# Designed miniproteins, single chains, continued (4), part 96

Each design is a single chain, and the fold is of that chain. pLDDT is the mean over its residues in the fold that is shown.

## One batch from the design tools (miniprotein)

Design m15537
Fold by ESMFold2-Fast:
Structure m15537 (fold): chain A 109 residues (1-109)
Amino acid sequence: MLSAGQLRHLLDVYEALLGLLRFVRASTDREVQIAALETARAALRATIDWLRANDAPPEVIAEEEEILRLVEEIIRAVREGKDPTPLVEEAIRRVERAIAELEARLAAA
């Protein structure tokens, strides 16, 4: 189980990720969108490695892997000139839910 300090670290990562996804949603520049998404992808990969190193519950790791999959699909859509909006909105909803769940756990600790 993650400590309160580890939960706060994960919350900070998700808040930064949410900011990047909202920036992508607001942007009309493909190269700017890709740069922000590659930053999000790198941060998610680092977070998954950190969660594994700290023996995080499998369901927590699985949710991060699903968010990473969505970010990779968004990158592909943008690179192919497709509208990434539905995938970006799904990723934002998942991250907002993860933030709410982490905040609830911290408030209960």
Scores: mean pLDDT 85

Design m15538
Fold by ESMFold2-Fast:
Structure m15538 (fold): chain A 100 residues (1-100)
Amino acid sequence: SMGEEIRKEFEKLVEETEKEANKLLKEIENTKDLKEKIKLVEELIKKYEEARKKLEELKKKAEEAGDEETAKELEERIEKIEFQIEVLKEIKKELEKKLK
């Protein structure tokens, strides 16, 4: 069914995004160089923005299919990703302030 296909794509996207994000977060925590740390934060922001776009496309498909439950779960994931992006943007600003 179209709902099953959307659900499978959603689960795969979440798994791949979390794996990439966790790798970048570990690199950020282990990096002492401010310029490299800023670059890694920018890469993580980019990964989350790409994931958000894909989640928004999946949400539209779920809504068109009448799958309200999956659409709601996708919306909740989008909101979580948007919050994480804003937090990372603030972290980037603070790191840039330390760079002279």
Scores: mean pLDDT 88

Design m15539
Fold by ESMFold2-Fast:
Structure m15539 (fold): chain A 101 residues (1-101)
Amino acid sequence: DPEEEELRRKKEEIRRNAAAQPLSPEEKERLIRVGEMVLEGLYEFKKLEKLPPLTPEEQLALLEEQFDFYLELLELLGVPQEEIDALRQRFLEALERLRNE
């Protein structure tokens, strides 16, 4: 699969770039994980172009998955858990409003 080969190649580039940074081993590991997570998320979005139109329920589920991905990314970037929890609560309230309208 050419897309799988491209993904592997880009992950290797992320690792090389992280290794070149003047960071601690722990910071390099976080940079690699953040980069790989972003890359994998973008790759998954490309797959959505091949799917049939989503139902309203599937659209809401996709939004929730995308938001969870975003929260995980913020955690890896060192955003305080209190701020992440507040963002999650606000998003869930917004989803409930969308479902009730």
Scores: mean pLDDT 74

Design m15540
Fold by ESMFold2-Fast:
Structure m15540 (fold): chain A 68 residues (1-68)
Amino acid sequence: GAKAEVTTAQGATFEGVALDETTVEVVLPTNGTRLLVTFDAEGNVLEVKDLDTGKVYPGELFKKVTVY
């Protein structure tokens, strides 16, 4: 997939891999958590899911996705 960046509510940016036009996989360097981030056509985050536990995080955890 294409390279992507995901920006958190705190302003941190993490590298990810776009799986399709609406989803990006990110591995958080601070804890190794694998996340599936779903976003709209404007790059706004709609949902964040932990791929290891299946837990859904609140939408405020991430704000924006940019796909290269």
Scores: mean pLDDT 77

Design m15541
Fold by ESMFold2-Fast:
Structure m15541 (fold): chain A 76 residues (1-76)
Amino acid sequence: MVEKLLEELRETLRRLVEAYAAGDLERAEELARRGQELADRAAEEASKLPEEEKKKVIEEMLEAIAEAARAIAAAA
C-alpha cells in the first residue's frame, strides 16, 4: 500500500529533521537509512500503478524529500 509508505516516509523525514536540529547525528543517520528504504519501497510500489497515480506518488515523495533537505540546510 503505497499511501502508507508515503505516510511513513513523511514521518521518518520529519523525525530526521528534528534529530539533526537537536544535534543527534547518530539518530539522524538511522532515520536517513530508514527513509531511503521507505523511498525505495514507495518507488517500487508506484511502478505498479497507472501512469497518473505513479506520477502523483513520485511527486509527493520528491516534495517530502525536498522539504526535509531544505529544513536541514536551513539548520546548518
Scores: mean pLDDT 83

Design m15542
Fold by ESMFold2-Fast:
Structure m15542 (fold): chain A 59 residues (1-59)
Amino acid sequence: SMEEIEKLIEEAARVSAELKALEEDDPELVKRFRELLNKLAARVGSEAFALVAEKQKEL
């Protein structure tokens, strides 16, 4: 559903923002981000990364 896609985008954008704020890589957050991107990509295909990047501009 569109609501599920929107929630995945929002969560992936938040995790990405957290990763960018860290001085050192957090392996568990990196894993979480990849899992969220993979779930989103399964629904929207190649546009997954672009959708997350666009949402990040709102944070």
Scores: mean pLDDT 81

Design m15543
Fold by ESMFold2-Fast:
Parts: structure tokens; sequence; C-alpha cells
Structure m15543 (fold): chain A 70 residues (1-70)
């Protein structure tokens, strides 16, 4: 795994967690911001590794969560 891919995956995980925490405390604006950043990081990870099933699944879930908040 390249450093670039690792960085993208770490960023996705951090923003994903941030989004869930923000949603839990009722900060919908921050939850949406973190979900958008998680989506960007996951799209970068998939561009580097298109066969990454975990990234693909996380991207789907992040998009679904963002849609629920819009």
Amino acid sequence: MSKELLEAEVEASLYWMGAYIAKKIGDIEKAKEYLKKAIEALEKALALDPENEVARERLKLAKEELEKLE
C-alpha cells in the first residue's frame, strides 16, 4: 500500500468518525462537512485502488448518510 493510499484511507476514517460524532450531538452542519470530506478521501482511495471493497462500501454509506441529512 502506498503512503498516498494510506493517507486517503486515514483521512476517510477520521472524517467518517467526525461526521458520526457531529450527527450524534446534533451538529448537522459539521456532520455534512465531515461526510463530504470523507467522500472526497474515499474517492481518492478508490482512484488509487479500484478493487478496494472496503473503500467502495464506505463511500456508499457516506453518500447515503449525507443524503439523509440533506
Scores: mean pLDDT 81

Design m15544
Fold by ESMFold2-Fast:
Structure m15544 (fold): chain A 100 residues (1-100)
Amino acid sequence: AERGAERAAEAAREAAKAAIEAAGTGAGGAAAAIAAIGAGASALAGARAGKPEEGAREAVTDARAAAEAARAGAATEEGGERAVEAAERAAEAAKEAGKE
């Protein structure tokens, strides 16, 4: 559970970085980064509380919100695609955290 949550947190950090790059210094990038960081935090909190499945569900919701924010706030189409891919990776890692 904890190792899966650590992977979810790492994927969330990558999603945050991609979102900031996609939006530049715009508010959309900040919103996407916050949502992505929230996904990792939810996965870790759930695992630590002995509720990894609950944390994983919240993390998946947060990661999807990050993907939507990244796409809407993207300065370039390529940057937006990278941010969405990173957010999807965070959602997948969160699901795996819930299984462990």
Scores: mean pLDDT 65

Design m15545
Fold by ESMFold2-Fast:
Structure m15545 (fold): chain A 55 residues (1-55)
Amino acid sequence: AELAEMKARITAALQTHNAWLTEQGQQAWSDDEIAKRAAALAQPTLDGRAAARAL
């Protein structure tokens, strides 16, 4: 449950950044890339909340 919640939170943050990139005229990341990055970052973020600041 906690892992899924953290993954969703990271996904939302990455999607916000993706929207900003689009507004700046830069190429947006794919939903697939966002999902993979969120999954990879969720585990270390749960282990150490300070790691979230490294995003």
Scores: mean pLDDT 71

Design m15546
Fold by ESMFold2-Fast:
Structure m15546 (fold): chain A 80 residues (1-80)
Amino acid sequence: MEEGEKYYKKGIEALQNGDYETAVKYFEKAAELFEKNEDYIGAARAYTLMAVAYRKLGDLEKAQEYLDKAIEYTKKYLSK
């Protein structure tokens, strides 16, 4: 089974239910698993949604931090 994809989908479900803290935890696990598998675009997607969740929580500093990570992982994908 695609473990990273599994956690990513759980994160999306949590986001849709307004459970932003749970969404962050699932996207964090997804990003870690995608990174381990060198799926840099998967990791970038997870970090983008973590930024969205942190923005919903009112943590603009964390939202910017994870948006920057998403950009870095997108660059890793494009440089391959």
Scores: mean pLDDT 85

Design m15547
Fold by ESMFold2-Fast:
Structure m15547 (fold): chain A 68 residues (1-68)
Amino acid sequence: MEGKEYVKLAEEYIRRAEEALKAGDKKAALAYLQEASAYAERAKMLGDKKRAEELLERVEKLLEQLKA
């Protein structure tokens, strides 16, 4: 699997996490952010480093919103 495929999966799970946060489902949001982080890390290892780092930054921002 190419790194770009993992980028797409990370983006999809970030969207799902944002929807779960808006719905007040913090448990689902956390699970989606964990999946997004895993896919972004794989994309980074496969050479899509710049885009993967942007996605990891978005995941961290959303995780901080969950802690608040």
Scores: mean pLDDT 83

Design m15548
Fold by ESMFold2-Fast:
Structure m15548 (fold): chain A 105 residues (1-105)
Amino acid sequence: PDEVIEALNQATSYAQQALKKASPKMKEEVREIVRLLQEALSTLSTERALEILEEARKKIEELRKKADSEEDKQALDYLEQAVDYLEKYLREREKARERARLENS
């Protein structure tokens, strides 16, 4: 549980840092990506949640082409870290679910 909780806490922290760093020009697009991360977290299917994270990664890559300030580039770096930690959380959660299924078999 500690590894799962830590990964989720790190994802949340980085998403908050991204929102704080983003310029007004990019803040709404950064906020939209954070909404995708929240959608992935609320999704019961790990496969669907990981698909949403892949969509988030593609949107971050597109935003990098528009980022012209160091602050916006740092905000996108924080979003990538949030995605990485949320993916780690989802994979560890799936391993825990699989262990529970095997124990009840």
Scores: mean pLDDT 85

Design m15549
Fold by ESMFold2-Fast:
Structure m15549 (fold): chain A 90 residues (1-90)
Amino acid sequence: SARGEELVAQAEHQLEVLRKQVRLLKEKIEEGSDKEKILRDLNALETSVQSLKARLEFYSSQIDPERKAALLKEADDVEQEVAELKKKVE
């Protein structure tokens, strides 16, 4: 459906933004930036990923199951990377 295609495109764009933010935070960790600020930014990213996953589940009937599964896997990959970065900084 047109709505499903729009939701997929929005989710793909959001995942690109999230992956870019993860990359920038990795660079900030390497630069020795403020640990507390990095943890706040990582927590914000975690919340954003969880919100995206919740939105994909809420609109699951509007999205092709195969496309939804791929987007959820990408979101899980981002969530795992954020969790590993939190462990390294804590």
Scores: mean pLDDT 87

Design m15550
Fold by ESMFold2-Fast:
Structure m15550 (fold): chain A 80 residues (1-80)
Amino acid sequence: SMEEAKKLYEEGLKYYEEGKYEEAIKKFNEALRIFEKLGDKEGEAKVKLNLGKVYKAMGKDEEADKYEREALSLDPTLRP
């Protein structure tokens, strides 16, 4: 459900803020799966943007760039 996806997304953000990157990725991927099933492109983009931030924090720049590009392709308004 949309509410479940939002909750998982918020849990991912909390893990990211705590430096628990693997747990953050797991929660973001669970949220992403639900947003994709619902066809929520804005939710999908938001999750992918934050996955990019997690990978960047881990020093995985190639994976970070991939997720950031995918997010901006889905929602160009996310560009700074």
Scores: mean pLDDT 86

Design m15551
Fold by ESMFold2-Fast:
Structure m15551 (fold): chain A 101 residues (1-101)
Amino acid sequence: AMTYIMMGQLYFGQGKFDEAIKHFEKAIELDPDNADAYGNLGKVYEKMGKFEEAIEYYEKAISLDPDSASTWTNLGDVYDRLGKTDLAQHYYDIAQAILAK
């Protein structure tokens, strides 16, 4: 799973979104509870401007790892971009509470 996540991140950094998605999907195939793979899929879809899909993957990542401050921040960023500023602030507050532990 970790190797496929690293490969997916490499392709994502190169702007090769379809290749990145394939590698993150392979990581999920090997470990369906891998929160990092879902969080990275959310980032790819967000960069593609597919905000609804990005939200679904970030919510799945949070359901598996609710202590990931970065994923809560990413969810907030997507909602802010959709104009849901109050909801975005709520998710940012959750991320800050996690970091304050």
Scores: mean pLDDT 86

Design m15552
Fold by ESMFold2-Fast:
Structure m15552 (fold): chain A 80 residues (1-80)
Amino acid sequence: APADTDIETIFVPATSDDMAELVRKVAEATNDPRLLDIEADSIEELAEKVYELLTPEGKVVRVTAIEDENLGILIIDKVV
């Protein structure tokens, strides 16, 4: 983690297999409407695209996807 940076860890659980719903939850959690335009075929691809968009701007330090057979969770370490 970056030194002297305040980090908020946000947990965004997938409650359905609807990727558009997960994308909306991530955009709301990060307060970044550009994320609404992300198209992803998996929770891991969504995590990668969120990381690539927000990390160069210093908005996040890590995005992690955890999957199971019915649910997934996206974990976002956001700079505040």
Scores: mean pLDDT 75

Design m15553
Fold by ESMFold2-Fast:
Structure m15553 (fold): chain A 55 residues (1-55)
Amino acid sequence: MEEEIKKLEEEGRKRAQELVDKANEVSDDPEAARQYLAEAQRVYRETKKKVEELK
């Protein structure tokens, strides 16, 4: 199995999850939380696109 694709997908998901966790940590700052959620969504989509390109 190609571990490079799996590693890229896992790293992207981990990064997106860390951004979601950051948004939850700063829930008292709605603007910062919104920015982290937007970044998480972007990271997830970009990772998916790169994985699709490598297939």
Scores: mean pLDDT 78

Design m15554
Fold by ESMFold2-Fast:
Parts: sequence; structure tokens; C-alpha cells
Structure m15554 (fold): chain A 69 residues (1-69)
Amino acid sequence: MPTFPDTPEARKRLEEEVKRSLERLKKSIAWAIEQVDAGRLTPAEIEQLKKSIEYFKEKYGLTEEELRA
């Protein structure tokens, strides 16, 4: 199992890191959605970005409304 310090401070820091990582990920996905919508990429690049968006949406339980809001 992953080992980590089990103090209240360490767990709070871990939760903050997870939240920051998720917010950064949401911002990156929103940017990718904008690139797809703008049609500035080749069809192959658009398909790759769509695949990445769907992968991260599934893995982290993100909705299209959250990403576009």
C-alpha cells in the first residue's frame, strides 16, 4: 500500500494537493475542449484530445457541465 505520514497535518496537506491537482486538471481539460471547439487542430489531434478528455472525465468523475461552467 502507498505509505504516507498519518498525522492530521499530513492528511490535510494531501487533501489540499489532491484538490489542487484536480483543479489544474479541470483547467487543462477545459482548455482542450476549447481547442476542439475552435477547430484549430488536425482531425487526428482533435481525436487524441477527445480521447484524453473522455479518459480523464471517466477516471475523475468530471462532468461536461463542470468543465464548461
Scores: mean pLDDT 70

Design m15555
Fold by ESMFold2-Fast:
Structure m15555 (fold): chain A 59 residues (1-59)
Amino acid sequence: GLSEEARRLFEREVELSVRMLPLAVKVALGIATEEEIAELERLAEESQRVAEELEELLR
């Protein structure tokens, strides 16, 4: 099984992906507000950090 740390990082990545998906769809359709675009950028930055932590842990 996955370590507790890896499991938490995977759960966080899933949470971020679920939050990002509707915002990404709105941006792709050109209907996102400035606030929604900014939120997507913030979530994407956090997702990138979590992905880097997961990659380092799984080396």
Scores: mean pLDDT 83

Design m15556
Fold by ESMFold2-Fast:
Structure m15556 (fold): chain A 79 residues (1-79)
Amino acid sequence: AHPVSEIIKRLLEILPGAKVEVEGVNLDDEVTISGFAFKSETVLELLLDNGGKITLTTDRPITKEERQAIAQLIVELSS
């Protein structure tokens, strides 16, 4: 489990300047990522084990390399 704030920090290293929205959790909560999806070219959604959600929205398309980096980060954070 990782603090929501640390998960957000690591995601923003891959997607700098993305808008972050958090639902159903606090930034200091320890969570496990239960799943993720790219909802569009500009929207990443993470589902958390407590039913909470983190959404990142970019002002440009998320690249293939960024998608691969995000998938690898989520595997790391889910271990």
Scores: mean pLDDT 86

Design m15557
Fold by ESMFold2-Fast:
Structure m15557 (fold): chain A 95 residues (1-95)
Amino acid sequence: SPAQARVDADIARLRRLHEEFLKRVEEVKKKYPNDPLKAEIEVGAFAVALIVYAHSLVKAYERDPSVPEADRARLIAEAQRIVDTANKIVEEIRK
């Protein structure tokens, strides 16, 4: 269905942005191997951008009754997984 195709495309975009975030995290770790505060600030900025986008997407789908509940649930679950992963990575850098 058109709704399913839209959900699949938005999930694919979320996954791409998550992969880009993970690459940036590794670059920041190499840039600041002995400065965890600077690493946390830079990774935190990337995490906030990703989390804001994920939450905005979830809210858009929650307001759209034309999207089947099963497809909406798939997107919300993927967005939440990505948000949780981003938060965990920021916390790990504080070590």
Scores: mean pLDDT 89

Design m15558
Fold by ESMFold2-Fast:
Structure m15558 (fold): chain A 59 residues (1-59)
Amino acid sequence: EKEKEKKEKLKKEMYEFADKKALEMAESTKDASEHDKANKEYEEEVKKKVEELQKEIKK
């Protein structure tokens, strides 16, 4: 029962983090080369956050 609430909360945090990062990236990157670098950093940060949240769910 509590697992479902915990999972939903962690999932919401992940989406909020991703949305905030996407907004920052879109606002800061106007050049194609900078966009590629920002995309890689964004993907890496999202992956790290998702991995941490998955570890919390598995605990």
Scores: mean pLDDT 69

Design m15559
Fold by ESMFold2-Fast:
Structure m15559 (fold): chain A 60 residues (1-60)
Amino acid sequence: SMEREKYLEKLKYLKELHKDTNPKAVAVLEELIKWVEENPDYSLEEIEEKATELVEKANE
């Protein structure tokens, strides 16, 4: 969907913004981008749930 594609572009943009300053954020963004690309059937709501899980895991 158009919304899904825009969300993916936003994630890639955020990764580029943080690539030189925050390696932990880059790792989370890379994992989320990969998950979104490998799981085309998931909705934006499910992607947001996955993002929350990855952030919580990174803060452990």
Scores: mean pLDDT 80

Design m15560
Fold by ESMFold2-Fast:
Structure m15560 (fold): chain A 83 residues (1-83)
Amino acid sequence: DEERRRLLRAGARLAEEAARALEAGDTRKALILAIAAALLASLADPEAAELVLEAIRALDAGDVEKAIEKLREAARRLEERVR
């Protein structure tokens, strides 16, 4: 199941990078990375994809702290499923 592990690792990395971009104040970069993370997560773990979508919704509502929290939660979940 190498393909699934690659998707999980890539999704986790993108979600983590999106959270870091938000902490750096780069909302545009964070949104692009979060969309990519949601796409990859949707192929391997729909629940993790939903966490990323919750982060995108929080960001649209101006809740940056919640967006960061949800992105980190998604990254953590995806990383755990690889192990």
Scores: mean pLDDT 87

Design m15561
Fold by ESMFold2-Fast:
Structure m15561 (fold): chain A 68 residues (1-68)
Amino acid sequence: MSEAEWEAMNQLAAGILHYLNGDYEKALEEFTKALELLPKIEDKELAERLRAAAEAYKAAAEEALAAA
């Protein structure tokens, strides 16, 4: 696994944990960081899967913040 792959996966995992704890602002920060790393990932299938997950959780966190 490349450094970018490892960091993107860790950022996504951290974002999901913050989202589950109701810390939507921190979740958005981590998901944004994960998305910024995707262009550096050579495995396009992995990058696409990470993008889908990060975008879905980011949208959910943004919706939760907008409702507050």
Scores: mean pLDDT 82

Design m15562
Fold by ESMFold2-Fast:
Order: sequence, then structure tokens, then C-alpha cells
Structure m15562 (fold): chain A 54 residues (1-54)
Amino acid sequence: SLEYVRELLKKRVGDQLTDEQLERAAERILAQFDKNGDGVLTEEERKALEEALS
């Protein structure tokens, strides 16, 4: 799921962030949306993330 968040951010705002900034943002977003703490985003959490980036 961290890889999913990273790829999503790169597609949306990758040109505005360095690789280091993108990794930090992906980690923070995963922690914030992954309320279960299992390191995996559910379909609902993925939809919420995509809506937040729209």
C-alpha cells in the first residue's frame, strides 16, 4: 500500500515534489488513511485518498 500511495502521488503531484518529499508525503498519507495500521489500504481508504487528491 505504501507503493500504491507513492505511485498515486507521483501521478498527481510528482512534478512538484522531489523523490524525498514524495516518499515522506506517501508515508504520512499511508499512516493517516490506514486507520487499521496493517500497512494496507482498503478500497474505501483508497477512494478517500483519491478524492482528497482530486
Scores: mean pLDDT 75

Design m15563
Fold by ESMFold2-Fast:
Structure m15563 (fold): chain A 57 residues (1-57)
Amino acid sequence: LVDQAAQEAYDEARRLALQAGLPESQAQQIGDQVAQAVRDGDYDAARAILDQLRAQA
């Protein structure tokens, strides 16, 4: 379940970063960061990163 949630968070972060005009390499890096936060149980950090990406898109 955590691995699935982490993958979904990665996919959403990558999609939002690309929509904001960031290059694929940076989108992957941000996605990895969000996925790691989910795996660590730090949902507040994951949400904060996703909210910032949504504000930029």
Scores: mean pLDDT 81

Design m15564
Fold by ESMFold2-Fast:
Structure m15564 (fold): chain A 60 residues (1-60)
Amino acid sequence: TEEEEQKQIMTLLKKVMEEHNITDEEEAIELYVEQMDLSEEDKEELKKYIKEVLEKAKKS
């Protein structure tokens, strides 16, 4: 479900933030997406998607 995907994304971002000692969610998203074998366009789409999912999770 979308809620499970939101939880997985949140968990992954928290892990990245803790491992790299960063507190900025945008920086964590950048690091996560950079390790993906995607084109620059697909990386930007993924970043946008993750940010949207996080915003929806915060508003719920």
Scores: mean pLDDT 75

Design m15565
Fold by ESMFold2-Fast:
Structure m15565 (fold): chain A 71 residues (1-71)
Amino acid sequence: SAEELKEEAKKLKFEAGVYEGLAGIYRGVAKILAKRGAPQEEVDELLKKAEELEKKAEELKKEAEKLEKEA
């Protein structure tokens, strides 16, 4: 039903928000470490983690939009 699709979309959007929050934490930690003179390689690893989480969030948001359009 349309309502079930909308509820599923809400869940996916919530999950996307969690992944975005985690990505923000990785970016924040990378920024702090960079300011404190950590090796660039370590900073880059954290930024790659953030990018992976951001991609997962984007995929979830796109799936949610599809469900909302089909509702």
Scores: mean pLDDT 88

Design m15566
Fold by ESMFold2-Fast:
Structure m15566 (fold): chain A 56 residues (1-56)
Amino acid sequence: ELKEAYEEALKLEGREKELELEIVIGVLRIKEALGLLTEEDKELLKKAEEELAKLK
């Protein structure tokens, strides 16, 4: 689900890529606050934040 959204975000460019990555990160942070974050989600969050940082 979130992994697929992240993979779709990687196919985008510029502002659209930034916005999709921010959405993925936002959902993952909500899951973290609810105690629902899996080990796969933690890895995905790190990758999404690294990709977003490259765009800034």
Scores: mean pLDDT 81

Design m15567
Fold by ESMFold2-Fast:
Structure m15567 (fold): chain A 82 residues (1-82)
Amino acid sequence: SEKEKEELEELRREYEEKAEEYRRKAEELRRKAEELKRKSKELGGVYEEEAERLYREALMEEASAGVYEIGAAASKVSIKRL
């Protein structure tokens, strides 16, 4: 069905866009964590816990990106079978 193919192509695009958004969020959090880690070395361990928190948040955003990447791949496979 043409409608089913169009719906799956739209869903794939949405998943790809969401995956990219989560990847960007993860990169921003990692940059922030590295900045705080550098500052922590100069000022003692004051920012170490905050840097670790930001790394963990980055991992969660990367996991979310991975889920949407899998969704996009699954949609692409479904389109090829139509």
Scores: mean pLDDT 81

Design m15568
Fold by ESMFold2-Fast:
Structure m15568 (fold): chain A 65 residues (1-65)
Amino acid sequence: EKFEEEEKKILETLPDPQIAEDVVLGLRLMLIGIDRAIQGKEPRTEPVSEEEVREEAEKALENMK
């Protein structure tokens, strides 16, 4: 439900900040993919920035409620 809390937990748990950021980015991409699948949308074919991934992941989380 609260993705930001889980994101913070991951950042605190992993010893390397770069690895922690990569894990968070991966989770954001997974969340977007799951949301798109639930909505029946086709896979994303366009490259996205990290900022866009964050925003889309937040929207995906809201859509899953």
Scores: mean pLDDT 65

Design m15569
Fold by ESMFold2-Fast:
Structure m15569 (fold): chain A 59 residues (1-59)
Amino acid sequence: SAEEEAVELLMRLLGMSRENAEKFLEVIREDPRLGRGLLVRNGGLSEEEAERIVRLALA
């Protein structure tokens, strides 16, 4: 599923636990703009990687 792909990307790219990745998907769903910004500024992801994760979380 798109949700599982987003969780796996958060775990692999940011070293999040599954539980933390699932919680972060809820942050993205509540505020996609904030979630995207956190992925880039705090997670060190590229704009393209962050956009992919946000799109998967909202699918």
Scores: mean pLDDT 88

Design m15570
Fold by ESMFold2-Fast:
Structure m15570 (fold): chain A 87 residues (1-87)
Amino acid sequence: MTPLEAVDEFIKAMENKDLEGAREAVRKLIEALKKSTDPEEIKEVKQKLTEFLNSDKGKEALYYAIQHDPELVEELRKLVEELNKKL
């Protein structure tokens, strides 16, 4: 799975309040990012994730995750750290 495919799966899972799917997608995304050497792909992932999390839908989905799945929130923190490490 490419980082771009994984971020799209994550956004879709979050929009659908599929917390289990979102956790799986975040784990796949982190693994794909660790293996990626394409800076343009990494930038596009960061842009898509940032735009989603700053959207009304993204903020609602994140708030839902904070209330119902603290493990997912911790995985998201690790994802942000990995993105910052690569850029």
Scores: mean pLDDT 82

Design m15571
Fold by ESMFold2-Fast:
Structure m15571 (fold): chain A 66 residues (1-66)
Amino acid sequence: SAEEYVKKGKEYREKGDFVKAAEYYTQALLLDPHNKEARELLGKLVREHGDDPEVWKALQPIRDAT
């Protein structure tokens, strides 16, 4: 479920793996585009780590939709 992907993203963020966190939050939003928690967590991650090209690459599936 989208909620399970959000949980996995949080786990990777806690471990300092921001690229995998972004990938999981992106997958959550592909399943549920209105998931407020996934949108908020991904937005914070992009603000803090968006200078990493791999973080932006993880967002590609939803960036093309917006």
Scores: mean pLDDT 80

Design m15572
Fold by ESMFold2-Fast:
Structure m15572 (fold): chain A 90 residues (1-90)
Amino acid sequence: MTPETQKAYEEAAKNISEAVQVATEGLSLAKQYSEEEAEEFRKIIERLGQLAKDLSTHKEDEEKVKQIRKEAEELLREAKAKLEEIKKKL
């Protein structure tokens, strides 16, 4: 890997890991009051799992790693927003 690809890979992995933690917390809270919102967190977790597999498979592909990093950042933002919304309802 180039240093730039390595940095992007590490950032993608960090974003996936953080998003999984946030979405898992959101799922645990959502299960207590809304099956619909719990299902949304399950879909986020499923997509993050696919991104983790893609990241492992394409770790030498700089453009693919950057795309995965961007999507992981977007999923992390979505998971955080949904978690904060749920916390306000509890």
Scores: mean pLDDT 84

Design m15573
Fold by ESMFold2-Fast:
Formats: C-alpha cells, sequence, structure tokens
Structure m15573 (fold): chain A 60 residues (1-60)
C-alpha cells in the first residue's frame, strides 16, 4: 500500500543517513534528493494504478 511504502521509505532514509554520516554533505544531499525523487515517482505510479515493488526504491 501507499502508506506501507512511505513507512519503508522513512526507515530506509534513516538507515541511509546513518551509513552516509562520514560522507561529504553534498554527496549525502544528492543521494537523499535522488531517493525522494524515486519515492515521488513511485507514488505517482501507484496513484495511476501501477503496482510498484519496494525493491524498485532499494527498499527491503
Amino acid sequence: SKEELEERFERQMKRAEEEMKDLPEWIRQAVLLALKGALSLALRLIERGVEVPPELLGIE
């Protein structure tokens, strides 16, 4: 569901931030922006009735 995807995304974002703590700020911001863009696209596809697997966002 959309809610489940958003919850998994939040969990993955927190983990990604922890794993990237030693990386330069600009790299962290670029990765976070890319992840947010992927989520936005996934939510748009779900709105149109397309099934989006969590794996497409790198979320398990």
Scores: mean pLDDT 73

